# Designed miniproteins, single chains, continued (2), part 19

Each design is a single chain, and the fold is of that chain. pLDDT is the mean over its residues in the fold that is shown.

## One batch from the design tools (miniprotein)

Design m4633
Fold by ESMFold2-Fast:
Structure m4633 (fold): chain A 69 residues (1-69)
Amino acid sequence: VPLDRELLAEEIVRLGGVSREAAERAADIIVDQAPDGKVTREITEEAARVAGVSPETVERAVVRALLLS
């Protein structure tokens, strides 16, 4: 099952405390490059920079979104 973009954005908002718009941009990067949730460090770092969160927050959000999908 492909990673749910909306669930991923919601988890980035929840864990990172950032705007929905920032979380959605980060979620787009992750879903486009790793739709199965198998993110590389470089994808995680890019998404974290775009959302204004830590790479660890992005990794947690991806794991949670996969569990909720």
Scores: mean pLDDT 81

Design m4634
Fold by ESMFold2-Fast:
Structure m4634 (fold): chain A 97 residues (1-97)
Amino acid sequence: SEEVEKFVKEEIERLQALSYKERVELIDNTEVDESIYENASKTLKVEAKSLEIFMYNLTGDKEFARKAVLKALQIVKEKNGPEIYAVKLAAAFFLPL
């Protein structure tokens, strides 16, 4: 949906404006309203696939996008965090631009 595309795009663009170090610090130190991310996932169907499509359009490397999302999901699961938070981690740690 347009809302899902806008959400993913705005999050990635926001994170791309920061240096890699600043993106890591933002993820580590920013309190995240989990209810917003869970509602987005259920109501707007925000999925790892939406981020993959956006990253493909940005970089042209679909395999890179896929690996980034999978790695982020694994990290979130190890920390018992909500799966939608993996989208933000993928943008911060695995997208170079």
Scores: mean pLDDT 49

Design m4635
Fold by ESMFold2-Fast:
Structure m4635 (fold): chain A 79 residues (1-79)
Amino acid sequence: SLEELQKEKEKLLDRLARGRAISEVILRSLGLIDEEYERRSREREEEYYRNVLGFSDEEIEEFRKRVEKLVKEILEKKF
């Protein structure tokens, strides 16, 4: 699940933050977790839109574009 990946990432970050030596292995593992998290996050988001909101795949893509535009507008106004 996304929650499990987040916990794994937090454990690795905690080990780095506790003054443990930074290693290429830990950094590589974090990268793989981020890739898998992005993949699962996209799948969960698409299932939410399809099953809860009743969107088609085309409507999901259009909604994502509108959200991206809104986020950019918010960042421009706040920055």
Scores: mean pLDDT 67

Design m4636
Fold by ESMFold2-Fast:
Structure m4636 (fold): chain A 80 residues (1-80)
Amino acid sequence: MTLEEKFQKGLQLKKEGDDLYKEGTKENFNKALDKYNEAADIFDEVFLEGSGDIKVEAKKKLEEVGVKVIDVAVKLVHPK
């Protein structure tokens, strides 16, 4: 798999996590967390192996997913 294909897979997993997060249930928050962690692993790999623009974009997506992981964790500890 190319770095570009890995990056696209990471984007798909992040989108799946975002869709689950929007559903707003505890079960879907746990599923979103799993998808975000999978996306983060892929973006981290692309960041470490990549160079130039793809490395910069992977770092941005890794940071975005990190923020989402924190937000989901807060929702799970302090459910409304």
Scores: mean pLDDT 83

Design m4637
Fold by ESMFold2-Fast:
Structure m4637 (fold): chain A 70 residues (1-70)
Amino acid sequence: GDEEAQKSAAEAAKKRQAFEKRAKQEYGKLADLELIFLGETKGKLIARAGKDKLVVELDFETGELKIEES
């Protein structure tokens, strides 16, 4: 039903907003901070730490953050 679809969309939006705030709180002091949404369940946080590029993979379903070392 329409009500179930609306509830699912609202829940996904809340999870994405919570991850955006968490990512900015944890990494907001890094230069060139950019949060990219790759769909409803995945995203990437890209930042620079001095000369190095930091990439963090986000999974909105599991709540996991995975750092890719450059």
Scores: mean pLDDT 66

Design m4638
Fold by ESMFold2-Fast:
Structure m4638 (fold): chain A 75 residues (1-75)
Amino acid sequence: DRVARLAEELLADPRYRERLEEAARRAGYAGPREVAEEIARGRVEGKMPEKPELRELYLDIEVDELKRAVDSVLA
């Protein structure tokens, strides 16, 4: 259930909500939840999404989370 928890966190994050909705529209998903679940699964499994519409958002989330982790440890 790690995927479901991460997906809910992404959907609740205002930094990503609009981007999830846009990616869902462009990739032909039913809604932002499906995109969030695919990104969350990729993060748990260490695999990048195959759809280019999700790839940029996936990388931005990975970079943002890395920056937050560094700031939390080194600040």
Scores: mean pLDDT 80

Design m4639
Fold by ESMFold2-Fast:
Structure m4639 (fold): chain A 100 residues (1-100)
Amino acid sequence: MAEDLESLIEKIDELLENLDKMSKEEIIAAVIALGADLRTLAEKSKDPEVKARLLELSREATALAMELEKETDLEKMKQKAREFLERVREELRRILESLK
């Protein structure tokens, strides 16, 4: 679990670094993939509070992907994606610290 959380945080950091180089389609695909990774991690969790938090973040990723599909301004899409990725990264770090 901790190693899976650390790997996902590293993936988010790479997405944040590359976000300005990504197309609309790449950003939406990355958000969808992150939502799937969060759901998989939730299913591996034995802690019901951790599971609930990860499932909530997965649902937020799905909602954001749907919102981004309707967005026509690439810079607004990048801002929304960045804000979400930063929030997910912070929540995953808090979960990781609670496990150690």
Scores: mean pLDDT 85

Design m4640
Fold by ESMFold2-Fast:
Structure m4640 (fold): chain A 71 residues (1-71)
Amino acid sequence: MEGALRAAHAVALLGVENGIPGSVINELVDVILEHADDPERALAEIRRILEENGVPQDVIDEILALARRYL
C-alpha cells in the first residue's frame, strides 16, 4: 500500500511537469492504486494509457521507471 501511494504521487507530479492532462494523470493514479498487488499489470496499463494519449516515448519510459521503482 505505501509503495503504491508513493508511486501514484511521484507519477502524478512527473505527469504535471511534462504537461500531461489532469484526466490522464487521474487514470494513471487509479491504475496504480487498483493494481497495487500486481505491478506488472499496473505498468502495462500505464504504458497503454500514455501511448493512447500520444505521450512521447522518452516520457513514457521515465514514468514507467519511476512507477516500477516504488511498486
Scores: mean pLDDT 84

Design m4641
Fold by ESMFold2-Fast:
Structure m4641 (fold): chain A 73 residues (1-73)
Amino acid sequence: MRFLTPEEGLKGIEEAAQKAVEAAKRGDWSTAARYLMAAGVLIAGLYLNGHEETAEKGRELLDKAIAEMEKLR
């Protein structure tokens, strides 16, 4: 199995979080949920590979995206 670099993982989380918020803004909650799951998987992968600091940054990005989506409900 290929492990992500911290930089690849964080970029993937940023992109997924942004796309989740964009999907939520247009009312596509199914697509938003899929991107949130993708971000969560990347965060878990960073923790499992010992990139705790980068994983925490990713978690903060995901938390901010969820807060933004909550305002759209």
Scores: mean pLDDT 81

Design m4642
Fold by ESMFold2-Fast:
Structure m4642 (fold): chain A 78 residues (1-78)
Amino acid sequence: EEEIKKLIEFYKKVKDIVEKLLAENPTPRLERVLKAIDEIIKYLEKGDLEKAYQVSKDLRNEIRKDIAERRAQRKAAA
């Protein structure tokens, strides 16, 4: 219960950061990330930790793919 409140606060802060980035640089990728964070918060509020974890894992995978694309650009420049 206390741990769930801390997780919700954490994701709320992440959401605020993503919203700020989206306001400065609106991209479809950031919109998808924002929606994923919203879903995680909803599942945590319902107490569905399993679904919240799955959405979080999928979000991490999308972020890793973005990093891989940036790595490919760095290799092309090297």
Scores: mean pLDDT 76

Design m4643
Fold by ESMFold2-Fast:
Structure m4643 (fold): chain A 88 residues (1-88)
Amino acid sequence: SAQKYLEEAKKNLELAKEYAKKGDVDKALEYAKKAIDNALQAIKEDPSLKDEAFKIIEEAMDVMIEATPDPDIKAVMEGVKNAILKSK
């Protein structure tokens, strides 16, 4: 269900933040991507969840941007985040 995808997105976002805090870059990125994937599935099943799901996507992208050591990849990710924000 859409609600279940939103719950999974929140759970994965919390794990991404925890691993980022521990300095585990690979796991922080893995769980941030899972948070985004689940948030997108929630929107696909129920578009009324768009605002809550996009908030999770924004926070997950922030975790990815902060965790990424390559400045060129950071800039690309920031551009993608800004494009997503303009689309809502």
Scores: mean pLDDT 85

Design m4644
Fold by ESMFold2-Fast:
Structure m4644 (fold): chain A 71 residues (1-71)
Amino acid sequence: SVEDIVQEAREQMRQLVEDHADDPERFTRELQRLADETFDQLSKLVSDEEALTIVGQLVQEAADLLNQRRA
């Protein structure tokens, strides 16, 4: 389901923050890979517009978490 995909992606993105807070370049590469994979999964279930909105929100959440850890 959409909820299961979102929950899994959110957990994986949180793990990226934990694992790569000290390596911003690696964090960005891994986050983009995960975002692309999540978009591909969501686009099979929802519109491309909705999938982009959901992925954008997840990416922003991860970026905010990284910024909080570096503050």
Scores: mean pLDDT 84

Design m4645
Fold by ESMFold2-Fast:
Structure m4645 (fold): chain A 70 residues (1-70)
Amino acid sequence: SIDKVKKKGEELGLPKSVIDLAQQAIKAAQQGDWDSAKRYLQKATSEALKVLSHEKTNEFARFVAGLMQS
């Protein structure tokens, strides 16, 4: 579901660098590398906060975390 995070990130106006970090978080989680997945999600969230409101950043972070659990 890497395509879902790309679509959501583009809808929110996130730069490709942030979308790439979120995609890496999902890929790491799918490989069972939860330590890397958490680091990528944290970086994506921190970078998203520079361009989005807290509300939209939390929406994106929860969306990505949900995909990591799938």
Scores: mean pLDDT 85

Design m4646
Fold by ESMFold2-Fast:
Structure m4646 (fold): chain A 97 residues (1-97)
Amino acid sequence: SSLLRELEELIEEIESLLPHVPEEYRPRIRRLLEQARRLLRQARKAPPSEQPALLARAAELVKEAAMLVLRHVPPELIPRAIGLVLRAIGLELDVEL
């Protein structure tokens, strides 16, 4: 699967956990995901030589969003949130290859 698609799918999965995050922390997480989406849209239009840098920045923002979700979800959702963080780390490493 393409890294771009996997990042988009991960953003959607992180968003699915937002209703379980306390309301006060949701705006910061949403801003990170919105910035990541803008970078992914830019990457789709960018030449192949510019795509890795845009995808790397998007992966970093998605990882930060996943880590914030992990910090603020209730205990029963911690295993799911850990899974999202590990996937984000994996995708960030894939960009560096």
Scores: mean pLDDT 88

Design m4647
Fold by ESMFold2-Fast:
Structure m4647 (fold): chain A 68 residues (1-68)
Amino acid sequence: SEEEVLRAFAGEAFELMLSDPRVSGDAIMAFIEAVIRYQTDPSISPAEARAELEAILRENGVPVPALP
């Protein structure tokens, strides 16, 4: 499902952010807040959540995982 793919993507992306010494604590918090927003706001689709997470990765120079 799109939710399972998003969960796998978010997990891999979070590990990449934690492993990159250039990524700030503020960037980690922004990622966590985006995940919480998706979990608590029923108006946010999995595609919109993924786009927000991908934007956070790109803005912080973290590679976007090549997951479907």
Scores: mean pLDDT 82

Design m4648
Fold by ESMFold2-Fast:
Structure m4648 (fold): chain A 76 residues (1-76)
Amino acid sequence: SEAREAAAKMQADYERIKKKYDETYKKDPEKAEKVGREEAERLRREYSKTPLGEKAGEGVEGRLTAYLIERAEKEK
């Protein structure tokens, strides 16, 4: 179904950016947060041009933002 395909794509996009963030954070936390936010915003804009719609892109951005906050709080 279209909903299942959309969910799978969102999950894949989320995991890709999460991994990139994690790898960058080990070397430069400030740069990692900037890159993560820019990638999330880019995905939101890409989704707004597709049948998935702007709200689907906002969902991915929201999940990434929550992950970035959690990771920042977890670091010592």
Scores: mean pLDDT 69

Design m4649
Fold by ESMFold2-Fast:
Structure m4649 (fold): chain A 95 residues (1-95)
Amino acid sequence: SEEAREELRKLVENLRSVLDEMLQATPEQQPALLDRFRDVLGQIVDLLRKLGVPAETIARVVELGLRMEDAIRAKDREAANQAFDELEKVVEEAS
């Protein structure tokens, strides 16, 4: 569906925006942003399931989300960006 692809694109853009905020955030701001990040990632996963994307591809998206969380915790901006770029590619190729 063209509408579902548009919604998915917007969700991925939102995930990037939250990731950028997390990379710049204070420790006090991190819990609220992490909740937002997980919410947006959950919406991406739910939409991929609704679109009939294979379970292995969805598992890869979840794994990449966890890699972004680990990179943020480690303050590794390069690793966070690499994991996001791979997630964006996986989502685009699957939809």
Scores: mean pLDDT 89

Design m4650
Fold by ESMFold2-Fast:
Structure m4650 (fold): chain A 77 residues (1-77)
Amino acid sequence: MTQSSTVGLLLRQGKSGKDLSSKGGVTPQELRDILRVIELAAKQSGRSPATLLSGMGGISVGTARKVLKSMKKVAEE
């Protein structure tokens, strides 16, 4: 539930976020796609993924790193 809420916020505020899993449950495959989009956006903007996520979500860089780590763990299962 908590991860779904966080993903929902990212989808609302991120580029093309509304096009990805805006409803229903998020699968590990969908989390991989979201992580790939975040990584690509960070690469294009010259920022780290954690810094980009922090700016989009209004959260600290430390919190963003924890979110990314959690998403990667779920996506690799």
Scores: mean pLDDT 63

Design m4651
Fold by ESMFold2-Fast:
Structure m4651 (fold): chain A 74 residues (1-74)
Amino acid sequence: MALSPAEQAILEALDRAIRWALEEGASREQVRTLVDLLAEGQVARHALSPAQAARLRAEIERRIDALVAEREAA
């Protein structure tokens, strides 16, 4: 599903935050908690619709899984 520019920018920012937290030794659960908090703030800040927020949350879950797996493999 195609993401809006705002959704894409939020995902890029969250990707950076996830990578940073993992580099600092955060657990998968800590990363998920951090990302959930940041995502709520970004959804509110950008006034995303419920449908946009749902798409963003799905992509965030996929991104967390991928980045945690990448970090665990390194």
Scores: mean pLDDT 75

Design m4652
Fold by ESMFold2-Fast:
Structure m4652 (fold): chain A 66 residues (1-66)
Amino acid sequence: SEAIELVESLPDDTSAFGAILLLSLEKTPAAREAADAIMEAADETGKPIYEIKLEEIKEKIIERLR
């Protein structure tokens, strides 16, 4: 999946907010799908997206994209 490849290409220490911003630069359906999965995984934590590191939710993001 192109969306999974995009998520895996992002640094693990990137915030969920930062990851969404980086994906917004791609302007592709895969990038939008990845950003939506990040938002959904982050929302499940109950934490603000700027406080969440990508590594904390990476498995949940990938599971959502499969």
Scores: mean pLDDT 81

Design m4653
Fold by ESMFold2-Fast:
Structure m4653 (fold): chain A 57 residues (1-57)
Amino acid sequence: NQDRLLRGQGMRNLGQSNGYLRQGDRYLAQGNQDLAQKLYQLSDQLRQQSQLLFDQV
């Protein structure tokens, strides 16, 4: 079932997105704004990809 695989991948992408958000927050707290920005962008991309995967079914 393709739908099951798409939902699974979407959930995994959300988990990774949350991981990148936490890493970004840590770098921002350290004053490393460039790394924080890159991690936030990765988090946002994964969140958007997750939504697209859920919508593809």
Scores: mean pLDDT 80

Design m4654
Fold by ESMFold2-Fast:
Structure m4654 (fold): chain A 90 residues (1-90)
Amino acid sequence: SDKEKKEEEIKGLQGLLQRLGDIVNQLDIEESNGLATPKQIEIRKQLEELKKEVQEVIDNSDKYTPEELKKKLEEALKRYQELYEQLLKE
């Protein structure tokens, strides 16, 4: 059903939000201790913006179809993966 499909996509978005929060928190700790590179600080800012975008999608989930939520989750996951791969190269 549409409700079940929306709940699945929202759960995916919430999971991504948790992962983004954990990574941002870790990068903030490293920056506070003077351990972050300029590139890591740049990536952390991009992860914070992505986190805000994901939260806005969750907060407005009732305004979207299951297909729109799936697309937003897929786009957010691709951006997360790109940023995470950049972090691994540091």
Scores: mean pLDDT 89

Design m4655
Fold by ESMFold2-Fast:
Structure m4655 (fold): chain A 72 residues (1-72)
Amino acid sequence: SLERAIEHAEKALKYLKEGKLDEAVQHITEALRLLPGDHPAVPYFVKALNYALQGKADEAIKAAEKAIEVLR
């Protein structure tokens, strides 16, 4: 559901801000799984995932915040 995707997105943002990149990746991946592939938030979650996997926490945070903004 959209509500569950938002919950995982907010947890991902919290973990990114805490520097817990592996936990953030798990929650970004779950948010993506819960969204239809054509949802406008998807490209921002994909950017957040890629930045988190590269250890680029600040860029990942910015992308995740934009994803949540679009998702709401």
Scores: mean pLDDT 88

Design m4656
Fold by ESMFold2-Fast:
Structure m4656 (fold): chain A 100 residues (1-100)
Amino acid sequence: NVNVLSLEEMQALVEEHAENLIAKIKKEYPELSEELSEEERELLKKAGVEEISVPKFEKDLAEADKSDPEGMLQLLQRYDTLFERVVKLLEEEKKKRAEE
């Protein structure tokens, strides 16, 4: 639902979404809760995917302008997409190794 939201309502949604995303990644993909291994970094680089982790996401959120909820929402959407892509690549690589 896209209605005209107040700045306060948008900030609350951004904060809740960020907390939920971080919690989800830490629970489902604990490997991304820390810095990526050299092997994982090489895999992402070969696939043309940006290097990403929960610590990097938390840093980017902390540096984001809290008075720009639209920019923060864009950052959250970007990270949601990147985490999904990274997870997919890691799972595909694991599957490939199991088939060898």
Scores: mean pLDDT 71

Design m4657
Fold by ESMFold2-Fast:
Structure m4657 (fold): chain A 70 residues (1-70)
Amino acid sequence: DEKKEEIEKRLSEVMKRAMEVGAKNPEQADEILKKMQEYATKVGEALFNRDYEEAEKIIEEAEKWIDEVA
């Protein structure tokens, strides 16, 4: 399923970026990790329900949040 693969790849990219931001801001690293785990869980639930629209929305929110922190 190409859509699922795209969403999983995008989630992986967001998580990698979050780790880079956390490494640069060690005081916020725990908060960043917790927030990213919350987003990853929600994306996983949406993918399990085959709600790809919701999964994409959650990833967009995660990307936006990381851009605000960085």
Scores: mean pLDDT 82

Design m4658
Fold by ESMFold2-Fast:
Structure m4658 (fold): chain A 96 residues (1-96)
Amino acid sequence: SKEGREAAYRGGRTAGEGAKKGAEGSSLGAAHMAGGALKAIGDALSAALQGKGKEGGEDGAKGAREGALEGAKEAGKGRPLAELAAEGAVNAALGA
């Protein structure tokens, strides 16, 4: 569980970094934002999949989603594809 929480925290942090890069308002910024969100989701999923951090994985995925959506809005205002891609990836990561 501690490992899962750590992974979730790092996942959220990576998504936040993606959002900051997205704020630069470039198409490259949008790509960086999406990449950051996917990495954060991967970390959260890894923790959840190990069965060591189900709660940590969920929290990380939620943080990643919020960061990805915020980054998409900043980087891709007028580019809904970036926001949809980020949201889709997070929802897939939250996995049913």
Scores: mean pLDDT 57

Design m4659
Fold by ESMFold2-Fast:
Parts: sequence; structure tokens; C-alpha cells
Structure m4659 (fold): chain A 89 residues (1-89)
Amino acid sequence: VTRVRALVRDAVREGNRLTATLSTDFETPPGVTRLTVVASGPFSPTTTTVDLGPGQSLDGVRVTADLRPEYLGEPELGGSLTVDVELTA
């Protein structure tokens, strides 16, 4: 299992929900068929599983998670966030 940290862009907050798009130049290795996206930190934990074709880019994958109430006032939540992804064969 390969774990990669990816940046996100185009973060949009609607109340307690945050949606963002993965922004990465990482290319999926040959033989990988599944991606699991894990949002952590100020996000409520969420896991999204996406089936991938060989060599498919991770750029453009959409991630949605709820913000924890404790973090709603934090100024960095909308601009500088990362998402961990796991790649499996």
C-alpha cells in the first residue's frame, strides 16, 4: 500500500461542509486499481474510495468532508489543507 499526501485547491465551504479538489502532479503507478482518500486534521474523518485506471492522474479528484465545530474559526482551513490518499493494486 502506497500512501501519498496531496494538496487540495478550490476549497469551498458551505456551513459545516468543505469541498475541495485534489491538486497533484503525482502519477498513479502501473498496476494500481484503487484509491482511498482520507481527510484528516481539522476535517471530520471521511473516506472516499475511487476505482482508477492504469496511469490515471489524481489531479481533479473531488473530496468532501465536514469541519469539526472546534475548527470553524481557524483561518487556514480554506487555503492550506492536505489530504492523505492510499493506493492499492
Scores: mean pLDDT 65

Design m4660
Fold by ESMFold2-Fast:
Structure m4660 (fold): chain A 69 residues (1-69)
Amino acid sequence: KLEELKKKLEEIEKRLDEVHQRMAPVDARINERFEPEDLAEVATLFGEIVHLVMERKEIEREIQKLLEQ
């Protein structure tokens, strides 16, 4: 179980890197011009980051509980 949770953390970190990679060109476009569509895309990407961070936190709590047991 512990090793499986550690593997899931690694996968989440890779997913976070992917989202940041997808956000880079949108951030560049916003810096050159502000379009509502680009802002909506950034909001969607931030939502995905928040979801991944929440999943990471839950897995970290499960690991801590297993270590306490």
Scores: mean pLDDT 77

Design m4661
Fold by ESMFold2-Fast:
Structure m4661 (fold): chain A 76 residues (1-76)
Amino acid sequence: SREAELRALAQRAVLAAQNGDVETAREYLERLRAASPSPEARRHLEEAIKALEEGDVEAAIRHLAEGLGAELAALR
């Protein structure tokens, strides 16, 4: 399902970010953003990518969670 795909991409991004693998985390965040047509979700995911690039892993994960939540809400 699309929900399962979004959750899988998010889980991979979070795991990579927590392990300090910024390149892999960014790749999965960009894939999650591409799979998220909701404008609200896209804005949060863009903030997550920016936070990750600035080295703020905590903010990146927070924005990622907000973006995932917005996209999942938009599926109904």
Scores: mean pLDDT 87

Design m4662
Fold by ESMFold2-Fast:
Structure m4662 (fold): chain A 80 residues (1-80)
Amino acid sequence: DLAEQAERIVEAAERGIREAEELRRRYADDPEVVAAAEEVIAALRAAKEAAEAGDLEAALEHHRRAVEAARRLGRLIEAL
């Protein structure tokens, strides 16, 4: 149901935010990695807020942006 989908998005966003914050701390001396991690955090926070508000369409759009940002973050780390 839609409420279960929203709850899953919130839980996934909270985990992703913690992981991105850890990467931001670990790579604090790399400004490109820090900026990319901040982009992931911002998108996941937006997804969480939309899901908590019951706006599943907005939550999924922000989650999609977070996935794209996370892929960029991963590529930057792999290139170090």
Scores: mean pLDDT 87

Design m4663
Fold by ESMFold2-Fast:
Structure m4663 (fold): chain A 81 residues (1-81)
Amino acid sequence: MDDIVKRAEELRREAQRLIQEAEELNDLEAQNTAYQALRLAQAAIVYATKFKDLEKAQELIAEAEELLRRARELIEEKKKQ
């Protein structure tokens, strides 16, 4: 449980950082992608802590990680332009 919650909190913080960076670059696609990751990370915390559904929390974490990877790629691409 603690490891899952810690991972979800790390993803939540990373998503907030990427949202800020995307806003500074005016990258709406990266911003929207990072916002989706933020929502999934927040949902993972709720499922792990309130609902005790660790399997669902892990699925949400995996989806958030993929969205954060995509957001990072979009931000890097925008910086090269």
Scores: mean pLDDT 86

Design m4664
Fold by ESMFold2-Fast:
Structure m4664 (fold): chain A 80 residues (1-80)
Amino acid sequence: MAREFLERIAEELGVPLEQVAKALKAYVDAIERGEPLSRLERLAQSPELKVDYSTFRRILALARELGLTPEQLREAAEAV
């Protein structure tokens, strides 16, 4: 089930599944570290992510629309 949500985000945005997974993992890791959301732009600059900040924001917006909790996002990202 968790992987299917990432596949839907990947299809909607035309982004590879592994890039969606990496973006969501970076976001969840930042939340767990207590990093403010204002630092999300810095996460998008990670060399592991091949998406720009705008695309990164769109991935997060779709994940929120799907009603996924941080725990579900972590499980989905780690399943890829």
Scores: mean pLDDT 73

Design m4665
Fold by ESMFold2-Fast:
Structure m4665 (fold): chain A 77 residues (1-77)
Amino acid sequence: SRKAEFEAALAELTPEQRQAVMDVIQAALDGGVEAGRKKLEEALKEFEKTYSPEEVDRLRKAGEVALALVEEQLAAA
């Protein structure tokens, strides 16, 4: 399930990256998927300065799964 995929992706992240994913989810719930995507892009740019490309890729994957889950919830409404 996408929920299981999301939980697996979160498990691979640092605490700071998990907070970034939660911020992306909150932005998407408050302002729609586009707001969440903008928040994800901002987080990826910040983490690229400090983290390895592999760690940034894990954050990108977790953020994309999170946005897909929010989009499914919004489409069901």
Scores: mean pLDDT 82

Design m4666
Fold by ESMFold2-Fast:
Structure m4666 (fold): chain A 62 residues (1-62)
Amino acid sequence: AEKEKKDKEILEDFYKMTELSLEEAKQLLKEGYVTGGIVTAVVLSEGKGMEEAKKRMKEAEK
């Protein structure tokens, strides 16, 4: 689906900027390090898509 293609592109862009693997992003999130890139990578890997990622990123920003 189009959503899957967009999510993949966003995920690749965040990995390029943060230099984190998905496993590293999940580990950092569990440790309480909440950045936009980490949240987006974890949420997209869970198949929840960009809306959920945006929500969690905004919540992390307060």
Scores: mean pLDDT 64

Design m4667
Fold by ESMFold2-Fast:
Structure m4667 (fold): chain A 90 residues (1-90)
Amino acid sequence: MPSISELLQLKREGKFEEYLKQMKELTDRQIQRLRALGERVGETDLADQGISYLQKSLQYLENGDFSKARKYISRSVGIALRIIGRDIDA
């Protein structure tokens, strides 16, 4: 995740729309991966929570709320790690 100052620099350089497009594509891929992981491990409720966080992070990024975008990305990563931990412990 770029820093807030790096994201502001992208906006100043007119490159933010290109960055946002790349983030949408990455977010869609992460949603698919997280859904598949949840189904495989039997933790679909956790996967759905993580997917919700990814979707919120993208919405906040589009709105220029970079602090909230980072917060929800971090929460999504935490959910993925919890599902992986349950897979290992099974």
Scores: mean pLDDT 78

Design m4668
Fold by ESMFold2-Fast:
Structure m4668 (fold): chain A 65 residues (1-65)
Amino acid sequence: SPTEEEKARQSAEAVKRAIDERDTSVLVALGLTFDASNEEIARRLLEFGELPEELLPLVLEVLEE
């Protein structure tokens, strides 16, 4: 089974790919707007996946790549 760190990274990579492809439906699914910051996206991903807040820096790093 994947670790919590691996789950967080995979979720962040999937969201970043969607954003890079101009697909904003993932943001809408998270209850966010087009103006959402990377921090807001990261916090929503962790909350939705029931992952610890300590993984916030990892998710932010992926979203900023």
Scores: mean pLDDT 79

